# Designed miniproteins, single chains, continued (5), part 23

Each design is a single chain, and the fold is of that chain. pLDDT is the mean over its residues in the fold that is shown.

## One batch from the design tools (miniprotein)

Design m16767
Fold by ESMFold2-Fast:
Formats: structure tokens, C-alpha cells, sequence
Structure m16767 (fold): chain A 114 residues (1-114)
């Protein structure tokens, strides 16, 4: 089951890169939201990579102008995260209107404290 979720995320990652190259913003938003749902399911299964994936996808939604969707994904993932302080840091930065780059940097700084 975890293997199938990882395979679906990898396939979505390829489609995200293609949509980004084609500048298809609507398709890109759709794919990133779907990837976020799968990453949350991985977090529920206790997968160690889920937190990093969720933060990256939330940052991508911020870049696409979907800040409220980024907040929703981070809040839903928070109770299942192995690194809740990194998720909280990213969530706070995004709620405060910071850029995607700043949100990632703040989350990475929390990883460095572990």
C-alpha cells in the first residue's frame, strides 16, 4: 500500500514538472492538490519522507497563489507529522504572508534543531 502511494506520487511529480514547463497553471494547481492528498495519506501511515513532501507541496501552492490551500494541507498533515515543529514553522510563515522560499527556509531551520 505504501509502495503504491509512492508510485502515484512519483507519477504526479512527473505530471507536475510537465504542467510547469507548459505553464498550465490550472492543471498544475490540480496536480499539486492531488499530490498533497497522497502525501497526507503517507503521513498517516508514518512514512518519514511525508513531512518534507507536504512542506514542498504547500510552498508550491503558495507560489501558485493558492495560499489558503497550502494552509489547509499543512493543518491537515500536522497531527500525523514526525516533525511537527517544522510543519508549525512553515504554517506560521505562510499565514504571515511570507514567500514560499522563506517558508521552506524556516522549516529547514527547524530540521537543523533536531
Amino acid sequence: MVEKLLEELEELGEKIEEAKKNKDEEKLIELVKKAGELAIELAKLGHPSATTAIISLAAMLVELGEREEAIKILEEALPYSKYPEAVKAALKAIKEGKSAEEAIKIAVEEYAKL
Scores: mean pLDDT 82

Design m16768
Fold by ESMFold2-Fast:
Structure m16768 (fold): chain A 73 residues (1-73)
Amino acid sequence: SLAVAAYLAALEAGDEELVAALSRAGRAIKNAPPELQAELERRLNEASRLALEGRWDEAIALANETYELAQKA
């Protein structure tokens, strides 16, 4: 999956902040209400795509926003 690929790329690059952001968002989505999971997964997939494109700051920001959205639900 895109999220797994981005997570592995972040680990290889040694970007601990990106690793933490992607991991937190992914775990939070699993605990979110089912009706929100699809939207949150789309957001995490976009963050993962940005990470794979080397747009790390944008990926971290979107992953963190996704985490906060999942926590509010």
Scores: mean pLDDT 83

Design m16769
Fold by ESMFold2-Fast:
Structure m16769 (fold): chain A 85 residues (1-85)
Amino acid sequence: LPEEAARHFLEAAEHARRYWETGDEKHRQRAIDHAERAIKLAEEAGLTVAAQYARDGLEGIRSGNPTAVRAFEAAAYAALGLPLP
């Protein structure tokens, strides 16, 4: 389950990056959808730190902050128990 959460966090990061580069609302929506799914999986697995990074990423997407990409990447690494990138 941590691996599934991490996969969705990485998808959120990739779509957030594409949204920031292109302005395409489709990528923004996909980043949100993947992040929300990953947060639910992380919370069910007790991965509190990963869930918090992803919430920071969602706030970044909502406020137009490009640091959202790094927040979603940090969430993925935290979910896998890896050092932050």
Scores: mean pLDDT 83

Design m16770
Fold by ESMFold2-Fast:
Structure m16770 (fold): chain A 108 residues (1-108)
Amino acid sequence: MSLEEIQNQIIEEVKVQLDRALARIAPYVSPATYAALKALAQQSIDAMSEKEIRSPEELQTILNEFISQAIDVLRKGGASQQAIEHALQQLVGMRIEVVTYALQLFKD
């Protein structure tokens, strides 16, 4: 598989897993906070599509930065501690799924 094909597969997996994580967060946050999270997610996906992801470790770093930004959006939006903890669990789960997928793609 070419590096470009690996990049495209990773981005599609990020889109799928992130959409699932955000859908699970939605019931616990205000509509305005949810819209802000979706906007941040789209910005992160767009940035990833323009960047060459060369390793699962680099992907994990990018996703960790996204999670930190998402938690900041939740706190600024006035989300409860319970909502923040639930969101963190969903976003960490998304990161695990995406990184595991990337590990299989980078394996010979």
Scores: mean pLDDT 85

Design m16771
Fold by ESMFold2-Fast:
Structure m16771 (fold): chain A 61 residues (1-61)
Amino acid sequence: MDVAREAGGEVIRAVGRALSDPSQQKEAAERLREAADRLSEVDPDGAEGVRRIADDLERRA
């Protein structure tokens, strides 16, 4: 499904950015929450996983 594919791409890019630049961890967390919101309509379990990653990233920022 296109939504899941696009959300997955955003998750990978956001995590990659956060790992290369700590100043982007908070923005990466926000992008992950947006991806989780889109994903929750097609894959609620996957969306919850993404939200947990976003929470971890924000706690580290």
Scores: mean pLDDT 71

Design m16772
Fold by ESMFold2-Fast:
Structure m16772 (fold): chain A 82 residues (1-82)
Amino acid sequence: LVRRDDVEFLVTDQRYENVDGATSLTLVLRTEGPSEGEIVVVTTTRPDGSREVHVHELPPSVSTVTFRFGRVTSVEFHVFRR
């Protein structure tokens, strides 16, 4: 994977919620200029320290995406252009 992320330029809003042992992450993306789509990589960490990686490919013109996870202690994300 070639990493070209700048969440501050590609992501205009982000929200993390943890309710009843479920975690969600919502991202609002800026679509400026021609885009062939974005890749969102979300890494979650469980209480035992194990990590799980989720990869989502977004088509052009998607402006909002929400990811839902089970019980996790942390969530990290990166947004890449293809």
Scores: mean pLDDT 66

Design m16773
Fold by ESMFold2-Fast:
Structure m16773 (fold): chain A 98 residues (1-98)
Amino acid sequence: MEEKVEKIEKEYEEAVKEAIKKIEPIAEKLYAGEISLEEAREKIEEIIKSEKDEKTKKILELLGELLILQAEGKTTPEAQAALQERIAKMFGIELPAP
């Protein structure tokens, strides 16, 4: 792998870890029934708005969307596949054609 590709992969790995760390407390409280779905949306939007790193912000948007869809019971195999495809494209991974 070229040095530039390795650096990009490492930066996205850090962005994913940071995004998970920020979303995890909201997810835990939502699944425990300690906060409402609306309150969870507001907290996620606030975190996204305050985020300065563009890569972490994009990961937060994707994770926040997935969390809300799961909590609403609207998560489908198609929605999960679409999210996985968006993540793969961000990491430069080519998915096999159907």
Scores: mean pLDDT 69

Design m16774
Fold by ESMFold2-Fast:
Structure m16774 (fold): chain A 74 residues (1-74)
Amino acid sequence: SVEEMFEAAYREHREALEEAIEIVGEVDPEAAAIVRKAVEARSAEMALIALAVALATSEDEEVKEALRRALEAV
């Protein structure tokens, strides 16, 4: 379920999620606000989960930043 996916991703990749939001905020504060809104709304949480998991599984900072930019579309 989406709830379980969120819980697993959030728990296992919490640091990556927080870092991603901060990085986005540095580049584009508006995008960071959108990401936070999606998390709080839980409506787009599935998208955030998928992106957060992808970021956490990738040690490449460049890739992480690219994926973070994608979250701006959420």
Scores: mean pLDDT 63

Design m16775
Fold by ESMFold2-Fast:
Structure m16775 (fold): chain A 53 residues (1-53)
Amino acid sequence: KEAESKERYEKAKENGKKSKELIEKYGPSNLSKDDAKENAFWLQSYYMEKSNM
């Protein structure tokens, strides 16, 4: 699917993954706010999974 909505969705997921990686490496204090603005929902899901562990 080459729809614009799909492109935005994939970008959001990628940013969420990058935020999770940053949290693992640097901790939450160094998380990019840009990522949070675009992927607030995905970031929350990632944090919840991490907290469960």
Scores: mean pLDDT 57

Design m16776
Fold by ESMFold2-Fast:
Structure m16776 (fold): chain A 82 residues (1-82)
Amino acid sequence: VLLTAAEAIDAVLKNGKGSLTFDYDGNKFTINVEKVSDNTFTVTITSSTGLSITETVDVDELGKILHQVSLLSNGKVEFKPL
């Protein structure tokens, strides 16, 4: 589902998981978020070129990552519930 970045961020935070896909600088990026514990999330960032980065973050750091997604996506994100 194509959502505004704000709607996609809200859905991820409410569900504790989700996949966000957006285009930036000619590349497609997918951010997979999954809640692991009450205050811990696993975030996996993949690109269409095969780059893959996984990190474990707390809720404050997750908020910073999602804010950056909002900026880089120019407000348009494809959201998929996991």
Scores: mean pLDDT 79

Design m16777
Fold by ESMFold2-Fast:
Structure m16777 (fold): chain A 61 residues (1-61)
Amino acid sequence: MSERLRRILAEADELDKLPVEEQRAYLDELDRAGRTDERLRILNALASRGNPFARELLDKE
């Protein structure tokens, strides 16, 4: 597994512990910074962990 993928999975684990409002704020910051690829990978990692907020966002995209 790559260093980048390991980091993204660790970030998803930390985000999953936060309230939905904080998760949304962080993902919005990534999108504003032009880090759309990282945002999408974090969303997929969260959804794979069963996060309902991430699953809803992916269903809309």
Scores: mean pLDDT 75

Design m16778
Fold by ESMFold2-Fast:
Structure m16778 (fold): chain A 84 residues (1-84)
Amino acid sequence: SFEEVEEEVRRLAEEFTRRVREAIATLDVDATLAEAERLYRELMERVKELTKDLSDEEKQKIFDIVMEKLREVGRLIAAKLAEA
């Protein structure tokens, strides 16, 4: 159902954010960027598969959730870049 997909996408986005925060806390800038890119590709591939059979309106709702979390993570990465 859409509700199950939304819950799973929210869970994946939270896990993505957690893992990027861990990278920021433990790695240097270059390693953080490489790990963030890897995690982003992994997230987007899973979101694509989960949303495959959804309507265009449902896909847009999922896209909005993902974009909100990507903006949050982008701010965290920008802060890490500034600490050099």
Scores: mean pLDDT 86

Design m16779
Fold by ESMFold2-Fast:
Structure m16779 (fold): chain A 80 residues (1-80)
Amino acid sequence: MHIEPSDEAIELLRQAAEEVAATQDAASAARVRRLADEIIRLMRERGLSLEDAMAELVMTGSPEERAAVSALGRQFRRLL
């Protein structure tokens, strides 16, 4: 799925992050929100698609960060 950097996609990603965070403990919720902000930063500053921004974080992230990015992607797809 190719999601271009747009205000609509960013708003939907923020919504997905809050919905995922609401089901997590405090530390996992903070990680989800931090990773969502980093994805938004990559999309806005570098013009990356959602998929490319998520892929960059997966390639450089810890197992816990990769799991959080995966959860964000699943929730984002549910909101589309």
Scores: mean pLDDT 80

Design m16780
Fold by ESMFold2-Fast:
Structure m16780 (fold): chain A 91 residues (1-91)
Amino acid sequence: KAVEHLEKAVEHLTKAIEALDRGDRESARRHLEEAVRYLEEANRIAPSPDVQRALDYARRALEAVRQGGSGDARDYARDAVHYALRAINSL
């Protein structure tokens, strides 16, 4: 169950990065909101340091997009993907 939520989070994080690369901040914001929701569920089902880091970075990416910091948002979203993938490999 946690793996499915983490896979959905990675999907939305990847779509957010693609949206940021196109300058589509509204699409990036929506995908980051979905990624945070899936990571929160994964953390509720199977908390781990990697899930917690993925969630923290996804939240930072979302905040950066909301404040207009697209470069920082992209870097945070990439870190969130890295930790979410590590969490999947650990389950």
Scores: mean pLDDT 88

Design m16781
Fold by ESMFold2-Fast:
Structure m16781 (fold): chain A 62 residues (1-62)
Amino acid sequence: GSLQEIKDKLNQELDKKTLTASEAVNLLKKLASELGNKDLLSILDKEPPLDALDKFLDMLIK
């Protein structure tokens, strides 16, 4: 889907608190791919889902 569709899907699932770590990582991989951010994609691909999410959030927030 488009970047906006990926963002909408991620926000919807986060609001419902039904998103698994694996599902969140898959949505973030699609977002990173749409943005062409290979560094983020590499982090999301190499780490287990929970560790990948933690590192991704560190890059955005910290």
Scores: mean pLDDT 65

Design m16782
Fold by ESMFold2-Fast:
Structure m16782 (fold): chain A 115 residues (1-115)
Amino acid sequence: MEAEKKEKEERLKEAIDKIKAKIKEMLKEAEKSGDISLIKEVLELLKKLGEAAAGDQEALAEVAEKLGLEEAAELFRNNELTKEVREYIAEKIQELMAELFEVIDKLGIRKEDLE
C-alpha cells in the first residue's frame, strides 16, 4: 500500500464523514421542526448512498452536490470507489438509518406520510 493511495482513501472517507454530518444535521432539524419534507429528503439521500455502496460513483457525487459539498463531489467523480470505501459508506448508511428511524418514531410519522 503506497502512501498516496492511503492518503486518497483517507480523503474519501473524510468526504463521506462530511456527508454523514450534513445528513445528521438535517435529521436533528427534522426532529426539532417536525418537517416531514426533511425526512423525505434524507430518505432520498440514503437511497443514493445505497447505490454508491453498490459501486455507483456518480450517485455519491450527486449526494455531495445536493449537500453543497462541491469539492467532495469532484473528489468522488475523480476517484474509483474501492471495496474499503464502499464498505465504509455501507457502515455510515446503517448508522444514519438507525438515527432516521429513531426520529421517525419520536415524531410519530407513519410510512404512509412519507410516500
Scores: mean pLDDT 84

Design m16783
Fold by ESMFold2-Fast:
Structure m16783 (fold): chain A 66 residues (1-66)
Amino acid sequence: SDANRGGAQAAAMGAAGDAAGAASAGYETHLKGVNDQRKYGYLAAKAGAAGDAAAASEYGRLAHEA
């Protein structure tokens, strides 16, 4: 799903230190309206934007599993 892909992308960008990229990926996930995964995708983007690569990775994994 788009939320799954967006969450994983946000986590990867956060882990790489790309806070802006992570935020954009999370918003992309949210805007595509994939409700069951958007929460974790958004949290991954927020963590990435804050520079918390570990949290971004964890939330991205949760988005993938949702």
Scores: mean pLDDT 66

Design m16784
Fold by ESMFold2-Fast:
Structure m16784 (fold): chain A 69 residues (1-69)
Amino acid sequence: MTRKLVFTISKPTVSEEEAVGLIRAVVDNQSLDVTVTIEGASESSLNSALETARRLDPDRKWEVEVHYE
């Protein structure tokens, strides 16, 4: 299964808590290939989400893609 995180670093509209919560929901409930896109992320939101994804799903390698606006 392919798991991918895509972040757009721009004016932050998504908090660290929101980003982490989204990743937790995806990891807990998804059984198929999925791409998670977070727009309006900050670097702290990116780091928190990535660490959460790797911690909750250590048997899978997450592909991470970051875009800057």
Scores: mean pLDDT 68

Design m16785
Fold by ESMFold2-Fast:
Structure m16785 (fold): chain A 78 residues (1-78)
Amino acid sequence: GMERKIAEEAVRLTLRNPGIASMMARAGKDQLRSLGVDPSKFSNSGAVAALMALSRGLSVESALRAAEIADELEKQLG
């Protein structure tokens, strides 16, 4: 679904440009904190996926699902 596509985009971005991904991850974690979510468990790929989902107007639940899928994908690559 949409959450998996966002997760795949986030992982590709993180692998291709870790500097930009680090900045986006920081913004994503800040947005999650403002929504009452502890972002500490998420990798940079997870945080980027959450930011992308929230920026597309998806729910917090969908953003968290995208983050979890991105974290799973990142673990499979390293």
Scores: mean pLDDT 87

Design m16786
Fold by ESMFold2-Fast:
Structure m16786 (fold): chain A 64 residues (1-64)
Amino acid sequence: TNDKEVALARADYVSGGMIDNGNNLINKGNNSTPVNGAILNAEGNNLINNGNNVRNSARAAIDS
């Protein structure tokens, strides 16, 4: 078993889930009241950023 492949697969799974959930929150925000929309869009953007950071950190750790 390749530990690097397992680490990447885990990072991709976590990252993908966070990005998908973030996009779903943004879509809900765009169809909500302005106050709820602002909160949902902020939460969605935070999830997308965190997902990208997970993926990038895993890649950097493997490539080092």
Scores: mean pLDDT 83

Design m16787
Fold by ESMFold2-Fast:
Structure m16787 (fold): chain A 93 residues (1-93)
Amino acid sequence: SPIETLVNAFFANADTASIAVLLDFLRTYAPSLVEGLTATSPTSTIQARVLEFFRRQQVPSDVAQQILEAIQAKDLAQAQAIFDEYSVKLIAS
């Protein structure tokens, strides 16, 4: 899967601060997916939750790449702007 390749690449290069931004992004749109998780939680658990988020929201690989690049740059506002432009109707779900 292109999404799995992008997520694997993100975690191969992510630091604790990037993972914290990723969790803040997921808490904005799907708080139940990241309940009890911190930036020091097992990487495999956080990775499974971000893959589940992208699957549930039907995020295409190009949009997922832009979101992950913004998160890797520690720019939560940009990651949120990219997702919000993709589909605001999915936030209410």
Scores: mean pLDDT 84

Design m16788
Fold by ESMFold2-Fast:
Structure m16788 (fold): chain A 90 residues (1-90)
Amino acid sequence: GDAERAAELAIRAAMEVLKTPGADVPRAIGAALLAIGGLADLKFTGDVETAARSAKDAAELVLETPGASEEAKKLAKEAIKLAEKAIKEL
């Protein structure tokens, strides 16, 4: 669903930041862990709300990360859109 896809895109966005020289690595790691945690909760408990909110928060953190690449920002924006859709469907 949209929450799972949002979490996957948020993880990818954070990974793209980690590949970018000079980017804020600790912030990108924090974003990745947040999105991974939400995805794990979804897979383990079926908690769509937690997964969607965690994906949105992680993606917003990527957009706020200094040195984030164009690809990272694109993935983060797509993750936010899908996360917001999942939240509205609750």
Scores: mean pLDDT 83

Design m16789
Fold by ESMFold2-Fast:
Structure m16789 (fold): chain A 105 residues (1-105)
Amino acid sequence: SAMEEELRKKAEELHRMLEEGAPVEEIIAFLEEEPDVRLHVAAGVRALRLLYEGRNVERALEIVRFTIERLREAGRDEEAELLELATKLILEGKKPEEIEEELEK
């Protein structure tokens, strides 16, 4: 659909911003203009990957925290809890297999 195509383009732009090291203020402003919670989930997941890889940890944490708050406001508590748990496990130095096991519970 046209909406799915637009969401895909926004997700690609978000990915580019994250990979190219755009300022956190610009990323948050981009997300604040987007009402579709799927983009917030995508942002959180991408930021978790950057956190796991040790890439700009402070920026990644700020993005994850922002997306968790937005998901909770949207009533998407399950996705918010999963992102919060994944963040905790990554910061504790858990292996990918251990993170996947905990997230599947």
Scores: mean pLDDT 81

Design m16790
Fold by ESMFold2-Fast:
Structure m16790 (fold): chain A 99 residues (1-99)
Amino acid sequence: SKKDKIIEIVLKFFQKVFEILDKVNASPEDVAEVVGLVIRAIGAIEDGDVKEVKESLRAMAEKVIEAVRKHASEEEAEKLSEEVRKALEEAVKELEKIE
């Protein structure tokens, strides 16, 4: 039950970040780096380490923001970066309610 709630929160965040990466036509290399962080987050969930889950999501947000700045216009990058930060804040808040 607790693990299932963590998975639901994390999957919602993953969906949002991959939608943004697709929208900016991120390179295969940028997508691969984010996938590496997905694997890190899954490992943390398996270990029950909510702190490491949160740190993995923060690292993922930073990589996605780097990708949007690289591939999008300045105006679009600012908007999408704010969407990433908001999604991260919501995910972290929900994770903190569990742990």
Scores: mean pLDDT 87

Design m16791
Fold by ESMFold2-Fast:
Parts: sequence; C-alpha cells; structure tokens
Structure m16791 (fold): chain A 81 residues (1-81)
Amino acid sequence: REQARQRLSQTASELFKLLSSQGDEFVLKASAIIDRTVARGDVDGLEKELIELADTVPDPELQERLKQLARDLAAALRELL
C-alpha cells in the first residue's frame, strides 16, 4: 500500500509534468478527467479518458509515454481501492 501510494504520487507528477509541456489546456483536461472519474470511483473511465487525451498529442513517443503513465496511474489506484 505504501509502495502503491508512492507510485501514484510519482506517476501523477510525471503525467502532469509531461502534459504541462504540451500546454495548460492539457493539464486542465487531465485534471477534469481525474476529478470526474475519481468522484465516481470509475478507475476504468480514468484510464480510458487519459489514453484518449494522450491520443491527441502529436508526438508519437510522448503519446506512448502518456498512455503508459495513464495505465500506471490506474493500476496504482486499483491497488489502493
């Protein structure tokens, strides 16, 4: 659980850092997705919507990294719930 919480914090920080490099709009969209899906306990929706957001990023390497971070974030949340 301690390790899952640390992974969650680190993964979220890296995700937002990469999104902020693409522009504030991406950070706002990611925050809205997280707030909406977490409020509903919808971890599957969180993963899906963050992957869909990553698909809008034109850099293929960054897109794949964002998708991996979305999956890692969802996995850590599932371990904590």
Scores: mean pLDDT 79

Design m16792
Fold by ESMFold2-Fast:
Structure m16792 (fold): chain A 94 residues (1-94)
Amino acid sequence: MPSAEEILKEFLKMYEENIEETEFKGFTLTRRRFGNTIVIEALKGDGRLAVIIKDGVIVDVKAEGSKEVIEIAKEIAEKYVGKKIEDIKKELGL
């Protein structure tokens, strides 16, 4: 399983580079836009993780289906919900 930091770095790359779909360590990652909201989702088997970005801020993190994916989502939520993407990139050395 990738770390929370590794998967978040891939999500940030998709956000900044407007990548609609990619593969990362057995996850299928997709980016979708709904007005001013961007949802980046990672899927692997029954595990689902989604980061919801609104106006450049992570506003929510959702996960289901896998205990490991839920633990990753909790770590991302605790550290990064309410933060601007620009600030998160600086914290991660991007």
Scores: mean pLDDT 85

Design m16793
Fold by ESMFold2-Fast:
Structure m16793 (fold): chain A 103 residues (1-103)
Amino acid sequence: DFEKQLELEEKAQKILDEIIKNKDIESLEVIKETLEEYALKPIEEIEKELEKNKDDPAKSAGLLIALHIRKVAEGDKETIEKLKEDYLKKLEEIIKLIKKELE
């Protein structure tokens, strides 16, 4: 469902934007850890964890990104790994930029 794919991406981006705006490095690290843990897990397990953590913005953002990657990749492990690596690199760069601003 194309509309549901867009909703996952938009919801994740809104949470991520708020975390970045608040310069919340701890939450960005939680997003990285959650993405690393869940990107290769079954979609049903990611969805279950999302429901449990709906009140945790950082963990929800990581899980939403993982779910988006899983659905876009359509089970292709190589595509999942590539998208995961690209997101992790992006998050690490954001963390570095925030750390420089806080010096």
Scores: mean pLDDT 82

Design m16794
Fold by ESMFold2-Fast:
Parts: C-alpha cells; structure tokens; sequence
Structure m16794 (fold): chain A 55 residues (1-55)
C-alpha cells in the first residue's frame, strides 16, 4: 500500500540521519572522506526511494 511505502521511506530517512551523525563524528578530521561518505549515503537513499516508486 502507499501508506506502507511512505512509512518505509520515513524510516529510511531516520536511519540515514543517524548514520550521517555517526559519520560526522568518526570522520571529523577527514573532511574529504566525510563529503564522499555523505554523498554515497544520499545516493543510496535516492536509489532506494526510486526503486519503491517503481513498485
């Protein structure tokens, strides 16, 4: 259902935000690695959302 898909997307966003906070702490002394890691996380989220929208 649409509501189930929206709930999964909301959960993914919460998990993504938590991972970003952890990455910012772990990579605070390496801004280039942090930038790359955050970009990969955002790309992964976009790919998953696109997949759900195709279902």
Amino acid sequence: SQAAIEAQIANLTKIKDSIKEIMEVLLRDDPEKLKKALALIDQGEASLIAMYKRL
Scores: mean pLDDT 82

Design m16795
Fold by ESMFold2-Fast:
Structure m16795 (fold): chain A 67 residues (1-67)
Amino acid sequence: LKVGDKVAIVKDGEPLGTGTVSEIKGNEVTVKDFRDPEGKKIAEELKVTVKEVLNVGGLNVLLAEEI
């Protein structure tokens, strides 16, 4: 995972949306231009505590512990 990567965010098995990584601090990832699964922008910036990062078909998926 690196700054500038497009990511999907999943919490408790539910897809919450997508965004672009702007900052990584250990297990805390800041995601910008966060959009829900329908493409509606719901946050300019979202901080996610990540429990696991998966790569599925070239897409980085963040399994969120906390948002």
Scores: mean pLDDT 78

Design m16796
Fold by ESMFold2-Fast:
Structure m16796 (fold): chain A 61 residues (1-61)
Amino acid sequence: SLEERFEEIVRRLRELYEQDPDLALSLILRDVPEIDPSLSVEEIIEEAARIGLERRLESLK
């Protein structure tokens, strides 16, 4: 389901953040510049996961 795919992306982004927070945030904001960098880390990860899922669905067209 889309919800399960969203949760998988969130989990992977959290793992990246745990390994290197500064690198993870810089990569996320570079790839998704539309995200507000003043948001909490959890909000940034969730927004990145949403946009990442949308991009994956668009690539299947």
Scores: mean pLDDT 78

Design m16797
Fold by ESMFold2-Fast:
Structure m16797 (fold): chain A 57 residues (1-57)
Amino acid sequence: DPAATAAERERLVREGLREKVAELHRQGFTPQQIADALGLPGREAEVERLLREAGIT
């Protein structure tokens, strides 16, 4: 099912982003630097939300 496959890809991308955000935060990067590194310039709020969802406050 193409629709189910697309939804699964989006979920996996989000899971990968969450893990990468947590890893970069662990290395001492700021939310702004993490957003830039992930191709999300100006999206610090989204990075902060992902960190919160990963249990990092």
Scores: mean pLDDT 74

Design m16798
Fold by ESMFold2-Fast:
Structure m16798 (fold): chain A 87 residues (1-87)
Amino acid sequence: ITRDDLRDIEKITVVSPDLLKVEVVEGVRLSNLNALQDFIKSLGGTGQVSGYRGFRDTSFFVKLSGVTAEEVAEALRKLGFEVTYEY
């Protein structure tokens, strides 16, 4: 998986050791979810997605298993994504 496969992702925030918040340029769509889940799987983990379905459809959460938020964040940072920490 390359940065271009994840191009709709604008920002990643590490909310806790097993939780990411993902912000996308446009509305949350299946392609955003699938690409990120495949990326997490390539790192040896799984991601369970939950999203906003109200006024702001530009972000979603990913609950991680088998991999830490820090490991996913570091891999995404190496692809050139902006990553911030809230803990």
Scores: mean pLDDT 75

Design m16799
Fold by ESMFold2-Fast:
Structure m16799 (fold): chain A 77 residues (1-77)
Amino acid sequence: GLTEEDVMKQLAEDLGVSVEDVEKLRGKTGGEWGAFVMGVELTKQGQTDPDEIIKRGGYVYEGEKDAARYGLEVALS
């Protein structure tokens, strides 16, 4: 399977941030890290319904294609 380093690099590329920023965000999200990663993946797959994302165990967002990125930008600010 993918290593943790591979997952971090892919997530950094998908969100348009550095790997260090992703590691910093992981520290801030704590127990919500898995839900955040799932929300990013579902958003990348074109899911725009927040209720469906929550139902699938993902991070809540505002229905934008890259809304998980808005959460990341706010969290890093």
Scores: mean pLDDT 59

Design m16800
Fold by ESMFold2-Fast:
Structure m16800 (fold): chain A 134 residues (1-134)
Amino acid sequence: SLIEQGLKAFEEGKYDEALKLFEEAVSKYTKGPRRAAATALVQVARLAKGEPIDEKAFANAVLTLRAAALSGDKEAYRLLGDIYYAMGLVYEKKGDYVNAIYFYRQAAFWYRKAGDEEKATEAENKAKELESKI
């Protein structure tokens, strides 16, 4: 999907490409958890670029995803994991290890709720690595 392509670009540090893909995802997904995730990830990509973010748009998107997840949408759990993992990467790059650890632990929690043990373990290992540097 466009979200998966954008996340791959984001993890590779290609923030302009990631932002473009997330903006395309927002225009393609008219409603629902995927549109909410794309909206949140646009703000995460802007944060990574040092640009001003729309904090209300981010908060509303996360609330929409949490509501979908709590009503049984397992994809919403994975998307929450992806958003928090991307936030972890942003704060790690900034050298803010305390916030990076927090976001990676949140990512692991949501990935476990999604049943994605591989990504949950990856996020948990990122948090443990940074804890050794504090």
Scores: mean pLDDT 90

Design m16801
Fold by ESMFold2-Fast:
Structure m16801 (fold): chain A 65 residues (1-65)
Amino acid sequence: MKQAQDLLDKAIDYSKQGKFKKAIDYIKQAQDILKQNNQPMKPVIDTSITIGIIQIQQGIDNTTK
């Protein structure tokens, strides 16, 4: 669980930097770890929603610039 959480934290950090491909790659790695350990997927879902919101906000900013 801690390893998956560390990957999700990195995903959020990369999404804040606009590096969404890296953020998605880290989410997929965390998802794989949680699936292999039969852990709940809620942290991945919550993080994916958070990144989606960040991506929409940054997408608006990039369109207005």
Scores: mean pLDDT 74

